Designed miniproteins, single chains, continued (5). Designs and how they scored, part 50

Each design is a single chain, and the fold is of that chain. pLDDT is the mean over its residues in the fold that is shown.

## One batch from the design tools (miniprotein)

Design m17831
Fold by ESMFold2-Fast:
Structure m17831 (fold): chain A 116 residues (1-116)
Amino acid sequence: YAEEYEKKAEEALAKGDKKTAAEYYLEAGNAYFGKKDYEKAIEYYKKAIELAKDDKKLKALALYNLGRVYFEQKDYDKALEYLDEAIKLASTVPDGEKLVKRAEHEKELVEEAKKK
């Protein structure tokens, strides 16, 4: 449930565990995205990005998911912006190659959607 992930994130924050909180906020964002609650999905992905800080892989994944939410909202310019940020960040980590490929593919879908 989205609500359980929110609760676990707040519990992690209360203990000073920002990385675990970022992971749970990412899961909350995913749960809201699945429910098509795009406003909540954006809110929690942004919280995950803020708390991830030095966890570049988690931050890149949250940026990628944020780009996908904006694509669903048909905000193509924001979708491309966040996907480009995800690609740039993921390319700086040794195990980021799969995420780079996924984000590049999603960017291609956004560009095609912009053409009508």
Scores: mean pLDDT 87

Design m17832
Fold by ESMFold2-Fast:
Structure m17832 (fold): chain A 74 residues (1-74)
Amino acid sequence: KPSEKAIEADVKLLAAVVYLVLARKGRSTIEDLEKAIKYAEEAIKLFEEAGDTDGVRSARGILEEAKKLLEEKK
């Protein structure tokens, strides 16, 4: 059962990474960065529930970068 949460977390993390990459290329909106933040936060929660510390670390990194870019665009 924990592996299902890990898979969901991986999908959420991938979505966050896609939005963050688009933002770094100047091809995202504020709404896209807000989605990156949302998916990264959801991924952190799911990885924590799954006990995946590497996943938590990766998702936190994406979250902080997305937050930084969002503040730079405002």
Scores: mean pLDDT 79

Design m17833
Fold by ESMFold2-Fast:
Structure m17833 (fold): chain A 96 residues (1-96)
Amino acid sequence: MKELTPEQAARAEALLSEIIRVTKEAGDKLPKEERIAFTPKAVGLILRMVGAVLEGDPEAVRADAESLAQRFESLGLTEYAEKIRALGDELAAVVA
């Protein structure tokens, strides 16, 4: 595992928390049945991003953020997709 500096670790934690917050907000816009289908997939992609951060793999972070963004776009949540892409790029830069 790549050892992050305390500053990099704090920044990564803040960005991951924001990705979780944005994902929850997006899920709250969906009907209950669509949210039930969406939530496990979104959680899986976020957990993959955590793994990529711990491995110091910025391209894996970007790829998983893009997969999450594409899921939001498929649900008509384009503004949330753009937010996730921006957050994913910042998170990848922290671990590069």
Scores: mean pLDDT 84

Design m17834
Fold by ESMFold2-Fast:
Structure m17834 (fold): chain A 56 residues (1-56)
Amino acid sequence: SERERLQRIRIMLESGEAFRRLGEGLERRPELREAGEVARRGGEEMEREAREELER
């Protein structure tokens, strides 16, 4: 249903933002830079996919 579709998009956007922000914070620590990069890129990818689904 459209409601379920929009709910999935919302969850992906909120999750993506959370991972991106977490990744940005982790990248500030040299020991966690690689993990931060993975989290940030994962979050950015989730936000991108959610935006693409919203515009279909």
Scores: mean pLDDT 87

Design m17835
Fold by ESMFold2-Fast:
Structure m17835 (fold): chain A 90 residues (1-90)
Amino acid sequence: SRLERLAEEIRREAKELGEEEFGEELARLLLGLTDEQLARVEEVYARAAEKLRAGEELSEEERAALAEADELLAPINALIRAKYQEVLAE
């Protein structure tokens, strides 16, 4: 699947950077999503980015969709944030 291909790419790149454990955890969280959920998140973020670039405000429905997409990515975002804090602390 598209998610499996992306997960393998993440594992490979993380290993090359010496971050194999981080890459494995990130890939595992990503594989917790469905291809349908990934497509939905991409659609919602693309629409939000388009409107923000045009200087337009998001509607209540678009803001709700963005919040829902953020919830789907919350474990992934938390892992990335934790890694970023670890790197900054050392």
Scores: mean pLDDT 81

Design m17836
Fold by ESMFold2-Fast:
Formats: C-alpha cells, sequence, structure tokens
Structure m17836 (fold): chain A 59 residues (1-59)
C-alpha cells in the first residue's frame, strides 16, 4: 500500500474503533487535528477510507 507509519496507525485505528471524526483520530493518535486531517486526506486519496457526515470509515 505504500503507507507511512502514521497512515497505517490511523487505518488500523479506524478498523478497530469504527467511524471517527478528525478530532477523535487526533486524540487517539496523539497528534494535532491538522496532522490528523492530512493523514486521513491521504487515506481518502488512496481509496482506503471514506468521509461521510464528518466521520471517517474504512471502505
Amino acid sequence: LGLSDEELAALNLLRAAGPMTVEEIAQALGVSPERAQKIVDKLVEKGLVKKENGLYTVK
């Protein structure tokens, strides 16, 4: 998949926890909301995650 460690951590978090907001992902990973937004944007670009009603889920 060519994922960074942060991208892989976020993907595994979403697999385990289910749908999450950027703020919830940021808190769980211990990163800023801005950093979490960049991570999830990359996962959406790769087709691994979708955004729906402000929630991110694994496809």
Scores: mean pLDDT 84

Design m17837
Fold by ESMFold2-Fast:
Order: sequence, then structure tokens, then C-alpha cells
Structure m17837 (fold): chain A 73 residues (1-73)
Amino acid sequence: MYSLPVTPEAVEAAVAAARAAGASQEELDIMREVLEKNLGKPLVETVAALRKAGVSDHVIRAAALAAGAAILS
């Protein structure tokens, strides 16, 4: 099923992708905090938490794609 668990490698990949997408340092700090709190949880649940925290949609899309790729590696 397409509900991949968040791993430490996925956190690093997501933060790196967010930075490349033009995220501010404040958005990067929020993303890291939310992702670390959601370690082992489904990525789709983590995406909902990022939206609730006020992270930009374009940053969330880049981060989610990178996190999914890292989990599948």
C-alpha cells in the first residue's frame, strides 16, 4: 500500500528537497520538527501535519516526492 513510513533518511531527503525548492530557513526548521515527530508514521499523515504547520504547498510536494524516493531506496 502507498502509505510509506517516514524514516530518518526520508527526513534528510525531504529537508534537502525543500531547501532546493526555495523554502525559507523558518519553513525548513518547521519541516524538520514535524518530520522528526512523525518518524515511523505514514508519509500521507506527515504531509497533512506539514500543511497544518503552514508549510507552502510547493515545498510540501518537493519534500514528499524526495521522502518517498528515499524510503523506496
Scores: mean pLDDT 80

Design m17838
Fold by ESMFold2-Fast:
Structure m17838 (fold): chain A 66 residues (1-66)
Amino acid sequence: MDKVQQLIKQGDEYKKQGDNEKAMDLYSEAAALAAKQGDLTTANKAAGKAFDIGGYESMVRIQEKL
């Protein structure tokens, strides 16, 4: 499985467990990695998932990982 998809699935699992902090960090990592790979569609989807949890904080985390 692609590393980006693995990070998204891990984020989904932590979100189901109520660990929103880990879920947001994993989605932010997935968004940054997808962006580095040029996959803007997947990057936007992962960023949206992170934003739904942490709002602007998720945008900062993504930017720091780029």
Scores: mean pLDDT 84

Design m17839
Fold by ESMFold2-Fast:
Structure m17839 (fold): chain A 99 residues (1-99)
Amino acid sequence: MSKEELEAETLLALASIYVYLARKFLEQGKVDEAAEMLEKAIDLLEEAYKVANDSQRKEILRLAEEVLEIAQKAYEIDPDNEKVRKAYERAKELVEKLK
């Protein structure tokens, strides 16, 4: 594994933890905390994309699509929440960029 591949794998693993936490907070109705975890996941996925190979980029897209799904659900629950709106907008931009 190259240094870049190891870095991308580490960033992906951290992003997946934040996606998991976002789902758990959303299940509890904690939309602010869910949005904060999604923002952290987006930051990590953007960093991973800079160093990722083609197979890792496919995993980044898959995880970005999960982030978008969670952000959309949070937006449907609390559409006036600024943190939720920001996370949803960033998630849409990330998925569009990765396609």
Scores: mean pLDDT 88

Design m17840
Fold by ESMFold2-Fast:
Structure m17840 (fold): chain A 56 residues (1-56)
Amino acid sequence: TAEAEAHYTQGIDYLSQKKYEEAVAAFEKALALDPDFTAARFYLAQARELIEQQKA
């Protein structure tokens, strides 16, 4: 859906800014609207991993 795509795009923008927690929230919103959104699920996992790497 257009709303899921908007949240996904916002998540990608947050990732490019290294705002990983905001990216996670955006991808979670995309998946809440479209659970089959494979790209959002992939980048959600990546953002979570990057948060863990930052915290050591």
Scores: mean pLDDT 82

Design m17841
Fold by ESMFold2-Fast:
Structure m17841 (fold): chain A 86 residues (1-86)
Amino acid sequence: MEEAMEAAEEGLKAAEAGDGKKGGLAAARAGGLAAALEDREEAREAGEKAAEAGLAAAKAAKTAEGAAAGAAGAIAGIGAELQAEL
């Protein structure tokens, strides 16, 4: 969980700094880490943070690559949340 939360925080900070590509890549990593968590509650919390970071990165991105990475992070985060609820 710590690694997923750190990646999501890194993604948000990068997005706030205007680095949508770096933010998107960090958010995608956070989403993947969240989906790998065995604890349902931790997976949900990390997934929510990854989705938030991914959306912020996509909005900050000025390139197609950055926007795609942000979207991938958001999708992975949402997926982790849904898997945790099942």
Scores: mean pLDDT 74

Design m17842
Fold by ESMFold2-Fast:
Structure m17842 (fold): chain A 55 residues (1-55)
Amino acid sequence: SGNETKVTEKDKEELRKRIEEVQKIKGKFTEEQIEKILSQESWEDATLELVKSYD
């Protein structure tokens, strides 16, 4: 992606599904970790927070 696109509510739902899938492999995240990921305004920032949660 060459564009910074604002994360939509639909994108947040996709992020929730990805978090759930990652949790099945890496173990359950805390509610605070999930909210931190979902509170990001850009898809790239949300993905970075997701990676930080299991790295």
Scores: mean pLDDT 72

Design m17843
Fold by ESMFold2-Fast:
Structure m17843 (fold): chain A 67 residues (1-67)
Amino acid sequence: DAAVQAAMRKALEEAAKEYGVEIDPNAKDVAELAIRTINAIREKFGDEAYDKAVQRITDAAVAAAGG
């Protein structure tokens, strides 16, 4: 769904900026972008930051999907 993909991309970009990690410009799909961005956050800040980022992205996707 285009709305879900757009919401996930926006949430990933926001999380990346907040945690000071780089968005991978070579990621071609939203799933790959999510994996790379979340793993970068986890690598720098640990499991707590990972859980927080995953929750933010999941919430954005669920909201865009209509709950």
Scores: mean pLDDT 79

Design m17844
Fold by ESMFold2-Fast:
Structure m17844 (fold): chain A 75 residues (1-75)
Amino acid sequence: SSSEVIKGIDEAIKLAQQGDLQGAAKKLKEASKKAPNEEIKSMLLVTSQAVLDAPDAQRATGIVQGLKDYIESLS
């Protein structure tokens, strides 16, 4: 459900803020399994990879927050 996806994204934001980019990416990948459609699933998987490719925790956190804001805008 969308609520379960948002919960997973919130957990990913906390991990990214702590500098745990691997943990944040894993949470986004886990959230993709709860995605309500393929579009949101694909966004979560792309964002998971973008977090791993981020140069620092601040950029990774911004990427995940941007995804959250976008998904919430669809509701």
Scores: mean pLDDT 87

Design m17846
Fold by ESMFold2-Fast:
Structure m17846 (fold): chain A 85 residues (1-85)
Amino acid sequence: KPSREELDEEVRRAIIIIGAAVGLNSAKKQGDQEVADKFEQALDAIERGDYETAARILEELAKQYEGTDFAKLARRMAEIARELA
C-alpha cells in the first residue's frame, strides 16, 4: 500500500488535474481562448511534474482575471501545486 504521504500527493495531483480540466472546458465553452490557453499550459506543466511552473501559470491567471470564478479556481489550484513543488 502507498504511504499516507504518497496518497496525499496523488490526491493533490488528481485535484489540480480535475481543476485544470474544468477550467479549460469552461473557458472553451465561454469562448475565452486566453484563459483556455493558460489552463492548457498548466495541465502540460502538471503532466511533466513541473509543479513550480504550474503554480506560476495559475498565479498569473488568478492575477490577470481577479474577481472571476476562473481566478478563484486558479488561486486554489496554485496553492495545491505549491504543496506538490
Scores: mean pLDDT 82

Design m17847
Fold by ESMFold2-Fast:
Structure m17847 (fold): chain A 74 residues (1-74)
Amino acid sequence: AMKKVFVAISGPNKDKAIEQAKEIIEKHEGKITKEEDWDNATVIYAEIPADKVEEFEKDIYEKLGGYLAGIGYV
C-alpha cells in the first residue's frame, strides 16, 4: 500500500534542501506526484510505500533540519 505525504520546505537558498528531499523520497521508493511553489515555501507531494514511511520520515527530519517547515499525511 502507498501512503500519500507532503513535505514543506522553507528558508533562504532552499534549492539544495528541495533536491535533498526529492532524493530521500526516491531512496525510500517513493514517487513524487506534485510540486507547488509558494512565496515562502515549496511543497512536494509524494506517495511512499507504507512500510517505508518510518525510515522516510526519520531521514527527512535528520537531513532537512531548519529547512523543514512541515510534513503531513493524507
Scores: mean pLDDT 84

Design m17849
Fold by ESMFold2-Fast:
Structure m17849 (fold): chain A 57 residues (1-57)
Amino acid sequence: MITADFPASFADAYAVAKALLDAHGEVTVTSKTPSIRDDVAALALGQARKERAEAAA
C-alpha cells in the first residue's frame, strides 16, 4: 500500500499516477479525509490504469 500526495491539477496528478504504476505495478490512494484532491487522484489513477490496459491489449 502506497500513500501519495497528489497535485490538485489533473495533468500533474496523471503524471504522478503513471510514474507510480510504472514503478510499483499497483497503487492505492489512501486518505483519512476525503477531499477534491482525492477525487482528482482517483480520476488520474483510473485514466492511467485504463491507458495501461489498452496498451497491453
Scores: mean pLDDT 65

Design m17850
Fold by ESMFold2-Fast:
Structure m17850 (fold): chain A 80 residues (1-80)
Amino acid sequence: SMKEEILKLLEEAIKALEEGDYQGAIEKLAEAARLARESDLPEKVKSEILNLIGEAVEAINAGDKEKALEKLKKAKELVE
């Protein structure tokens, strides 16, 4: 399902970020955001997930790995 694919991409992004693969994390997050937009998730939940992914990408670009991980873990909880 799209939900399972989004969860997998968020998990892969978290792993990439923990391993210091910042570009890999951003690529996984771009795909997760695309699937979230295409998903049948409730609009409010979809908007919150997309906002958290956006904030995580901004944190990655700012070098704030801990903030990025916090945002992605919250996004994962909303998809579950």
Scores: mean pLDDT 87

Design m17851
Fold by ESMFold2-Fast:
Structure m17851 (fold): chain A 74 residues (1-74)
Amino acid sequence: SLAEAGKALLELAKKLEEEGKKLLEEGKKILEEGEEKGDRELVLRGIGLILRGIGLIFEAELLKEKGLKLLAEA
């Protein structure tokens, strides 16, 4: 059903948002540590995690919008 499909997308969106937020937080901490230590490899690692986290949060928002639409049409 549309309601079941919508709920499944919202569940997936929640998991991706949680994972994305964790990567974003970890990446910010690693970036700050790298900047404080002058460690370029650590800075680049932090930036990579931040970008990945942002990507997952964006994907989660798109899935959430789609899930809400399916629930509204059910």
Scores: mean pLDDT 89

Design m17852
Fold by ESMFold2-Fast:
Structure m17852 (fold): chain A 64 residues (1-64)
Amino acid sequence: MAEELVKKGEEAYKAKKYKEAIELYERAIELLEKEGKHSSELYHRARTLKAQAELKLKKEEEEE
């Protein structure tokens, strides 16, 4: 479930849908926290990918 949410977030990121990517990564992070997996590789990956998507969204706001 959380892995599928991260995968969907990556697809949204590739499509330049950064806001949707952020929402998907956030849902994955919440699910992993609820499962007590906040020390997992997937949890750290989701947090990193969310930060990258947030940076891209901020850059889009500067260029538009």
Scores: mean pLDDT 78

Design m17853
Fold by ESMFold2-Fast:
Structure m17853 (fold): chain A 119 residues (1-119)
Amino acid sequence: MAAEVAAALERAREAGADGLLINELDPAVARALGERFGAALGELGITGVFTGERAAAEAGAEAARAQGAPALAVDDSTGAQAIALADAVVAELRARGVRELVGAGTGAQNVAQAARAAA
């Protein structure tokens, strides 16, 4: 989990990405990821996009914001399809000036690719 986020953050930095997509279902794990990586996201100007169950996405985004990162929470754990999530994510991210996404792990990367395609 944390190793995948760290690797994705390095790829986002190298690519000059505006956002990092993290998909997590456990609120405690999502919070720990936001706490651990929020400062680095803020320093790099990368928006943390937390997906998964609502409670987990909100916990991760709140923790990242507490560390100084811009962050967004999107619920995708209960049957939302990647296209519907991508449309919602793209609209919100564009409103915030974020256009390029990198995903942490395979699932999050697929959603990030769908979000870019929907743009």
Scores: mean pLDDT 71

Design m17854
Fold by ESMFold2-Fast:
Structure m17854 (fold): chain A 69 residues (1-69)
Amino acid sequence: SDADVRLYARVASADTGVPEEVALEALRRAVELLKQGREEEAARYVSEKLGISEEAGLSLARAVLDAET
């Protein structure tokens, strides 16, 4: 749900120091990319936006997708 995505964005914001709205947009875009089978792009996008590893970015995007469905 939208509420679950917002919760993940808030936690990611707190952990990285990135503004919550930037984290929210990054996670929404990454979920869209994952739904299209574009896993490497999703991982890289979250990594660049949040300043975390691509592995962590992919794991986070997958968790958000699972919570959204």
Scores: mean pLDDT 84

Design m17855
Fold by ESMFold2-Fast:
Structure m17855 (fold): chain A 61 residues (1-61)
Amino acid sequence: PPPNVPSYEQIYNFIKSLADSGATEETLESLLRLFKEEGASEEVIKQLEEAIKRVLEERKK
């Protein structure tokens, strides 16, 4: 079976690609909620929160 725990870099690139494709902050926050509901580990949730924060800060510039 495929691994269910992606690396931070994989998570960051995924979130960045969504934001670059027009995903809003609300969409990214909804994805974070979905991962929490699906039972993602605390480590994965933390990485998602950091990736979303980083991508949103990068978009401001």
Scores: mean pLDDT 76

Design m17856
Fold by ESMFold2-Fast:
Structure m17856 (fold): chain A 79 residues (1-79)
Amino acid sequence: SSAQLTPEQLEEEITLALLRMELAVVKIARDNGADEEEVRRELERLMEKIRKALEEAKTPEVKRGLEELLEEAERLKEE
């Protein structure tokens, strides 16, 4: 349950964590008055990164996290 991951599993977890941070940064930018067009472009770019990570992911928990993250990014793009 903690730091005893294989290198491949660790890479997947790091990828998920970085993508979660990217979404958080986009939310902060939007809340601080970033341009709506720029926010939309960043969300589209992030969604493509998430889809790529999802195709490469083997860990079920990472796949679930990526699917949830993609759904959240899609909802934000509709706002």
Scores: mean pLDDT 84

Design m17857
Fold by ESMFold2-Fast:
Parts: C-alpha cells; sequence; structure tokens
Structure m17857 (fold): chain A 69 residues (1-69)
C-alpha cells in the first residue's frame, strides 16, 4: 500500500511526465531482460518472471494515472 500511495502522489504531482518516464524505463528493462534470456538460456525463466513483474507494475501505474483524469 505504501508503494501505491507513493505512486498515486507522484502521478498526481507529475502527471503524464511521470507516466512517460516509468514507461521508458520499463521498456529499457524489458529489452535488457529479453537480451539476457537470449544470450543465457539458463536464465530464461527468471528473465520472463522479471518481464511479467515489470509489465504488471506498468499497468498499475497506468491505472493510477487514468484514475487522476
Amino acid sequence: SLTLEVLRELVAKEGEAFLKKVEEEAKKLIKELEELAKKNPELKEEAELGIKAIKAYLEKVRELYESTL
């Protein structure tokens, strides 16, 4: 709940700028994890879990942004 409260405050304060920063960072991290999984097949499952977690977090931030509109 603390993390969601902080995200809500940041989205309300920074608006679209904060959302865009989160989306850009998420995209970079997903690409890095995809590259890691490609180069290290042994880490594929861990990378896929990481990507899933990042996507879930991004969707939550988008929900919080939409709720401020």
Scores: mean pLDDT 79

Design m17859
Fold by ESMFold2-Fast:
Structure m17859 (fold): chain A 81 residues (1-81)
Amino acid sequence: TMDDVNNDVYRVMGDVGRTMRNLRLFRRLGDDDGMDRYRRRGLDLLGRLDDLMRRNPNPTVRDVGRRFRDLGLRGLRGLLR
């Protein structure tokens, strides 16, 4: 359903947010292995979000997802030392 397709976008956005929180935690703990793992996961999730947005017929959901992806990419870059 359309609600299912929209929900998939928002679920992935939620996963990105949780991944970013974990990445900040590992940075504060000085866990470089944890940071590298969660940075890779964040990039993978942003790629999945991009794929879901390209398949979503709703232009508003695509706009929200694209803006979120761009903010997520900037956030990942900002967490690099």
Scores: mean pLDDT 78

Design m17860
Fold by ESMFold2-Fast:
Structure m17860 (fold): chain A 78 residues (1-78)
Amino acid sequence: ELQELKEELQRLVEKARAALPSMSPTKQAQLRRLVAMAEAQIKQLEIMIKNPVSDSVINATKSMAELVKKRIEELLAE
């Protein structure tokens, strides 16, 4: 569900922000970029939850959100 994906991204963003001070400068820069992308996807999911959109647009947004989620998880795991 879009609401669950949004909540997962929000939790991951908070976890990422907590991890930032302990990371190398290079990893901090990479993580800041991914957090910005995740926040953009959270806003897009909020719009879609409130407004009807086509299944193709929903699927594209879900795919992008899942990719951003995976990238943040990989960077945090090292």
Scores: mean pLDDT 81

Design m17861
Fold by ESMFold2-Fast:
Structure m17861 (fold): chain A 79 residues (1-79)
Amino acid sequence: FNLGNVYSDLGKYDEAVEAYKKAIELKPDFLLAYYSLGDALLKLGKYDEAVEVFKKALELKPDDENARTALAYALELQA
């Protein structure tokens, strides 16, 4: 997860995506990693993938305002 954040800070979004995916593999309920993965995907223009990731975050925590807001934003960009 920390490695993904470093890649994201450096603008290396492809590497950030891979690091966040690895964090999710190690802890599938790691909600924060889903937010970070979705954000990195948005920065790469992979809006469809970002939508799916934010939907997964909402499945884990349906009342999460951050995931709901991020999903709405990703859906707007997907259109």
Scores: mean pLDDT 78

Design m17862
Fold by ESMFold2-Fast:
Structure m17862 (fold): chain A 60 residues (1-60)
Amino acid sequence: MKLKITFEDGSSVVVDASRAVLLNAKKDLGLSDEEIEYLLKTGEPVEVMAGDRKIVIEKL
């Protein structure tokens, strides 16, 4: 699936990711298991803290 990651400065990147990639990267992305399931089930944007930066992850 394709994910759009939007950074606080308004820049964004599109990445190809699977559920397994999200689960493996969850600590680095600041995502909980519940937020990953919500994102995959609904496609709604999720706001998280990646370290000290706010990011928005959206399913395309």
Scores: mean pLDDT 75

Design m17863
Fold by ESMFold2-Fast:
Structure m17863 (fold): chain A 90 residues (1-90)
Amino acid sequence: SMLEEVLRRLRALETLLAMLAQRATDPAVKASYEHFRQQLEEIIRKLEEAPSNEVLREAAKLLDQIAEWSTDPAVKGQAKAAAEFVREAL
């Protein structure tokens, strides 16, 4: 289903953010990766409990914020692709 693909993409990005947080040497960068990872984990939880267009819009906004903030090309690429996919699911 489209929801399963959304969740798969969000979990993949959450895993990448968790890995980058662990590897980050700058405390501010580490804190930002951890913050976005936690926000993404909360969105995943909301979608698993009660999927809605409202939560999908929240997901798209968060993904845009992650893409804009990150300097990592893999994070930017995955976040942008996930945001586009979520918007197509709306």
Scores: mean pLDDT 89

Design m17864
Fold by ESMFold2-Fast:
Structure m17864 (fold): chain A 65 residues (1-65)
Amino acid sequence: SHMEKERQESLALANKIAQEAIKTGDFEGGVRKLEEAYSEGKIDKRAYENALIALEIARRRKAAG
């Protein structure tokens, strides 16, 4: 469906931003890019929140080890 395509595109973009931030270690930049994408309507709230959780987990893991 049309809504399913938008949801999948939203998830793909949020995941791309999160993965790039994890790869580079630029967690602050990743958060800002997610906030901008959400504010511009490019990602939905669920994709935004899930990506933020992934960044926080990765940040804590990197700080601990």
Scores: mean pLDDT 84

Design m17865
Fold by ESMFold2-Fast:
Structure m17865 (fold): chain A 100 residues (1-100)
Amino acid sequence: SLEELVKKILDNLIKNLEELRAESTDPEFRALLDEIIADLEALKAKNASIDEVIDMLNAHIARLRALAEAHPEIRAEARRAEMELGAALTGLAVLKVVDK
């Protein structure tokens, strides 16, 4: 079902962000990843719409960009997290087209 495919995208993203969190020692970056993971788990639990998930991912991409600008020492990690969120957005966009 569409709901199962959305949950698979969220599960994959959560796993990738948890791996990035485990590799990082920066407390501010780890705290942001914890917040993003918690938000994604909440969206999964309430069976959120594709549009609601897209809105949340775009908001977190903006936060990761701001962190990357402020903290050059974690810029690569922040940009990698942004790339993972971007990949999830691409998958959701494909599902939105196929469902129509």
Scores: mean pLDDT 86

Design m17866
Fold by ESMFold2-Fast:
Structure m17866 (fold): chain A 94 residues (1-94)
Amino acid sequence: MKEFEELAKKGKRAVGLFQALELLERKDEEEIALSGPELKAQIELVEKVLSEEEKEWLREKFEELVAMEQAGAPKEEIARKLAEYQEELDKMLK
């Protein structure tokens, strides 16, 4: 139980980065302008800090998670994958 709570918490940051990447790819200036300060910070991180290779990796992992959810994967399995991706992102972002 406690390990699952930690996995879910670790995955939260990865979700924020996925949202930031999607908004930037859509080039929706209005939605970006209306986003809160936390999401704007994630947008700036994706835009200015991540390399094109890291952005592509992030996109691929996001698409993989969406496919898992659409296939009906358990929430625990999705949370585990999110936590794994968050750890890899933390290594990239040093």
Scores: mean pLDDT 69

Design m17867
Fold by ESMFold2-Fast:
Structure m17867 (fold): chain A 65 residues (1-65)
Amino acid sequence: KSKELKEKGEELLEKAREAAKAGDRKALAEYSVEAAKIAMELYELGDKETADKILDEVAAIATAA
């Protein structure tokens, strides 16, 4: 389960980066929210390190876009 959430989180981060590069602020916001939800699920499973990493990447993508 944790592996699947991690893979989904990485996919959402990639989509968020693509949206940021394209200037698609709506898609960026939507993918960022979904990635944050995955991070929260990972946190509940005890994988805080992966959750924190995803949240940090979301913040970096959103604020640097």
Scores: mean pLDDT 79

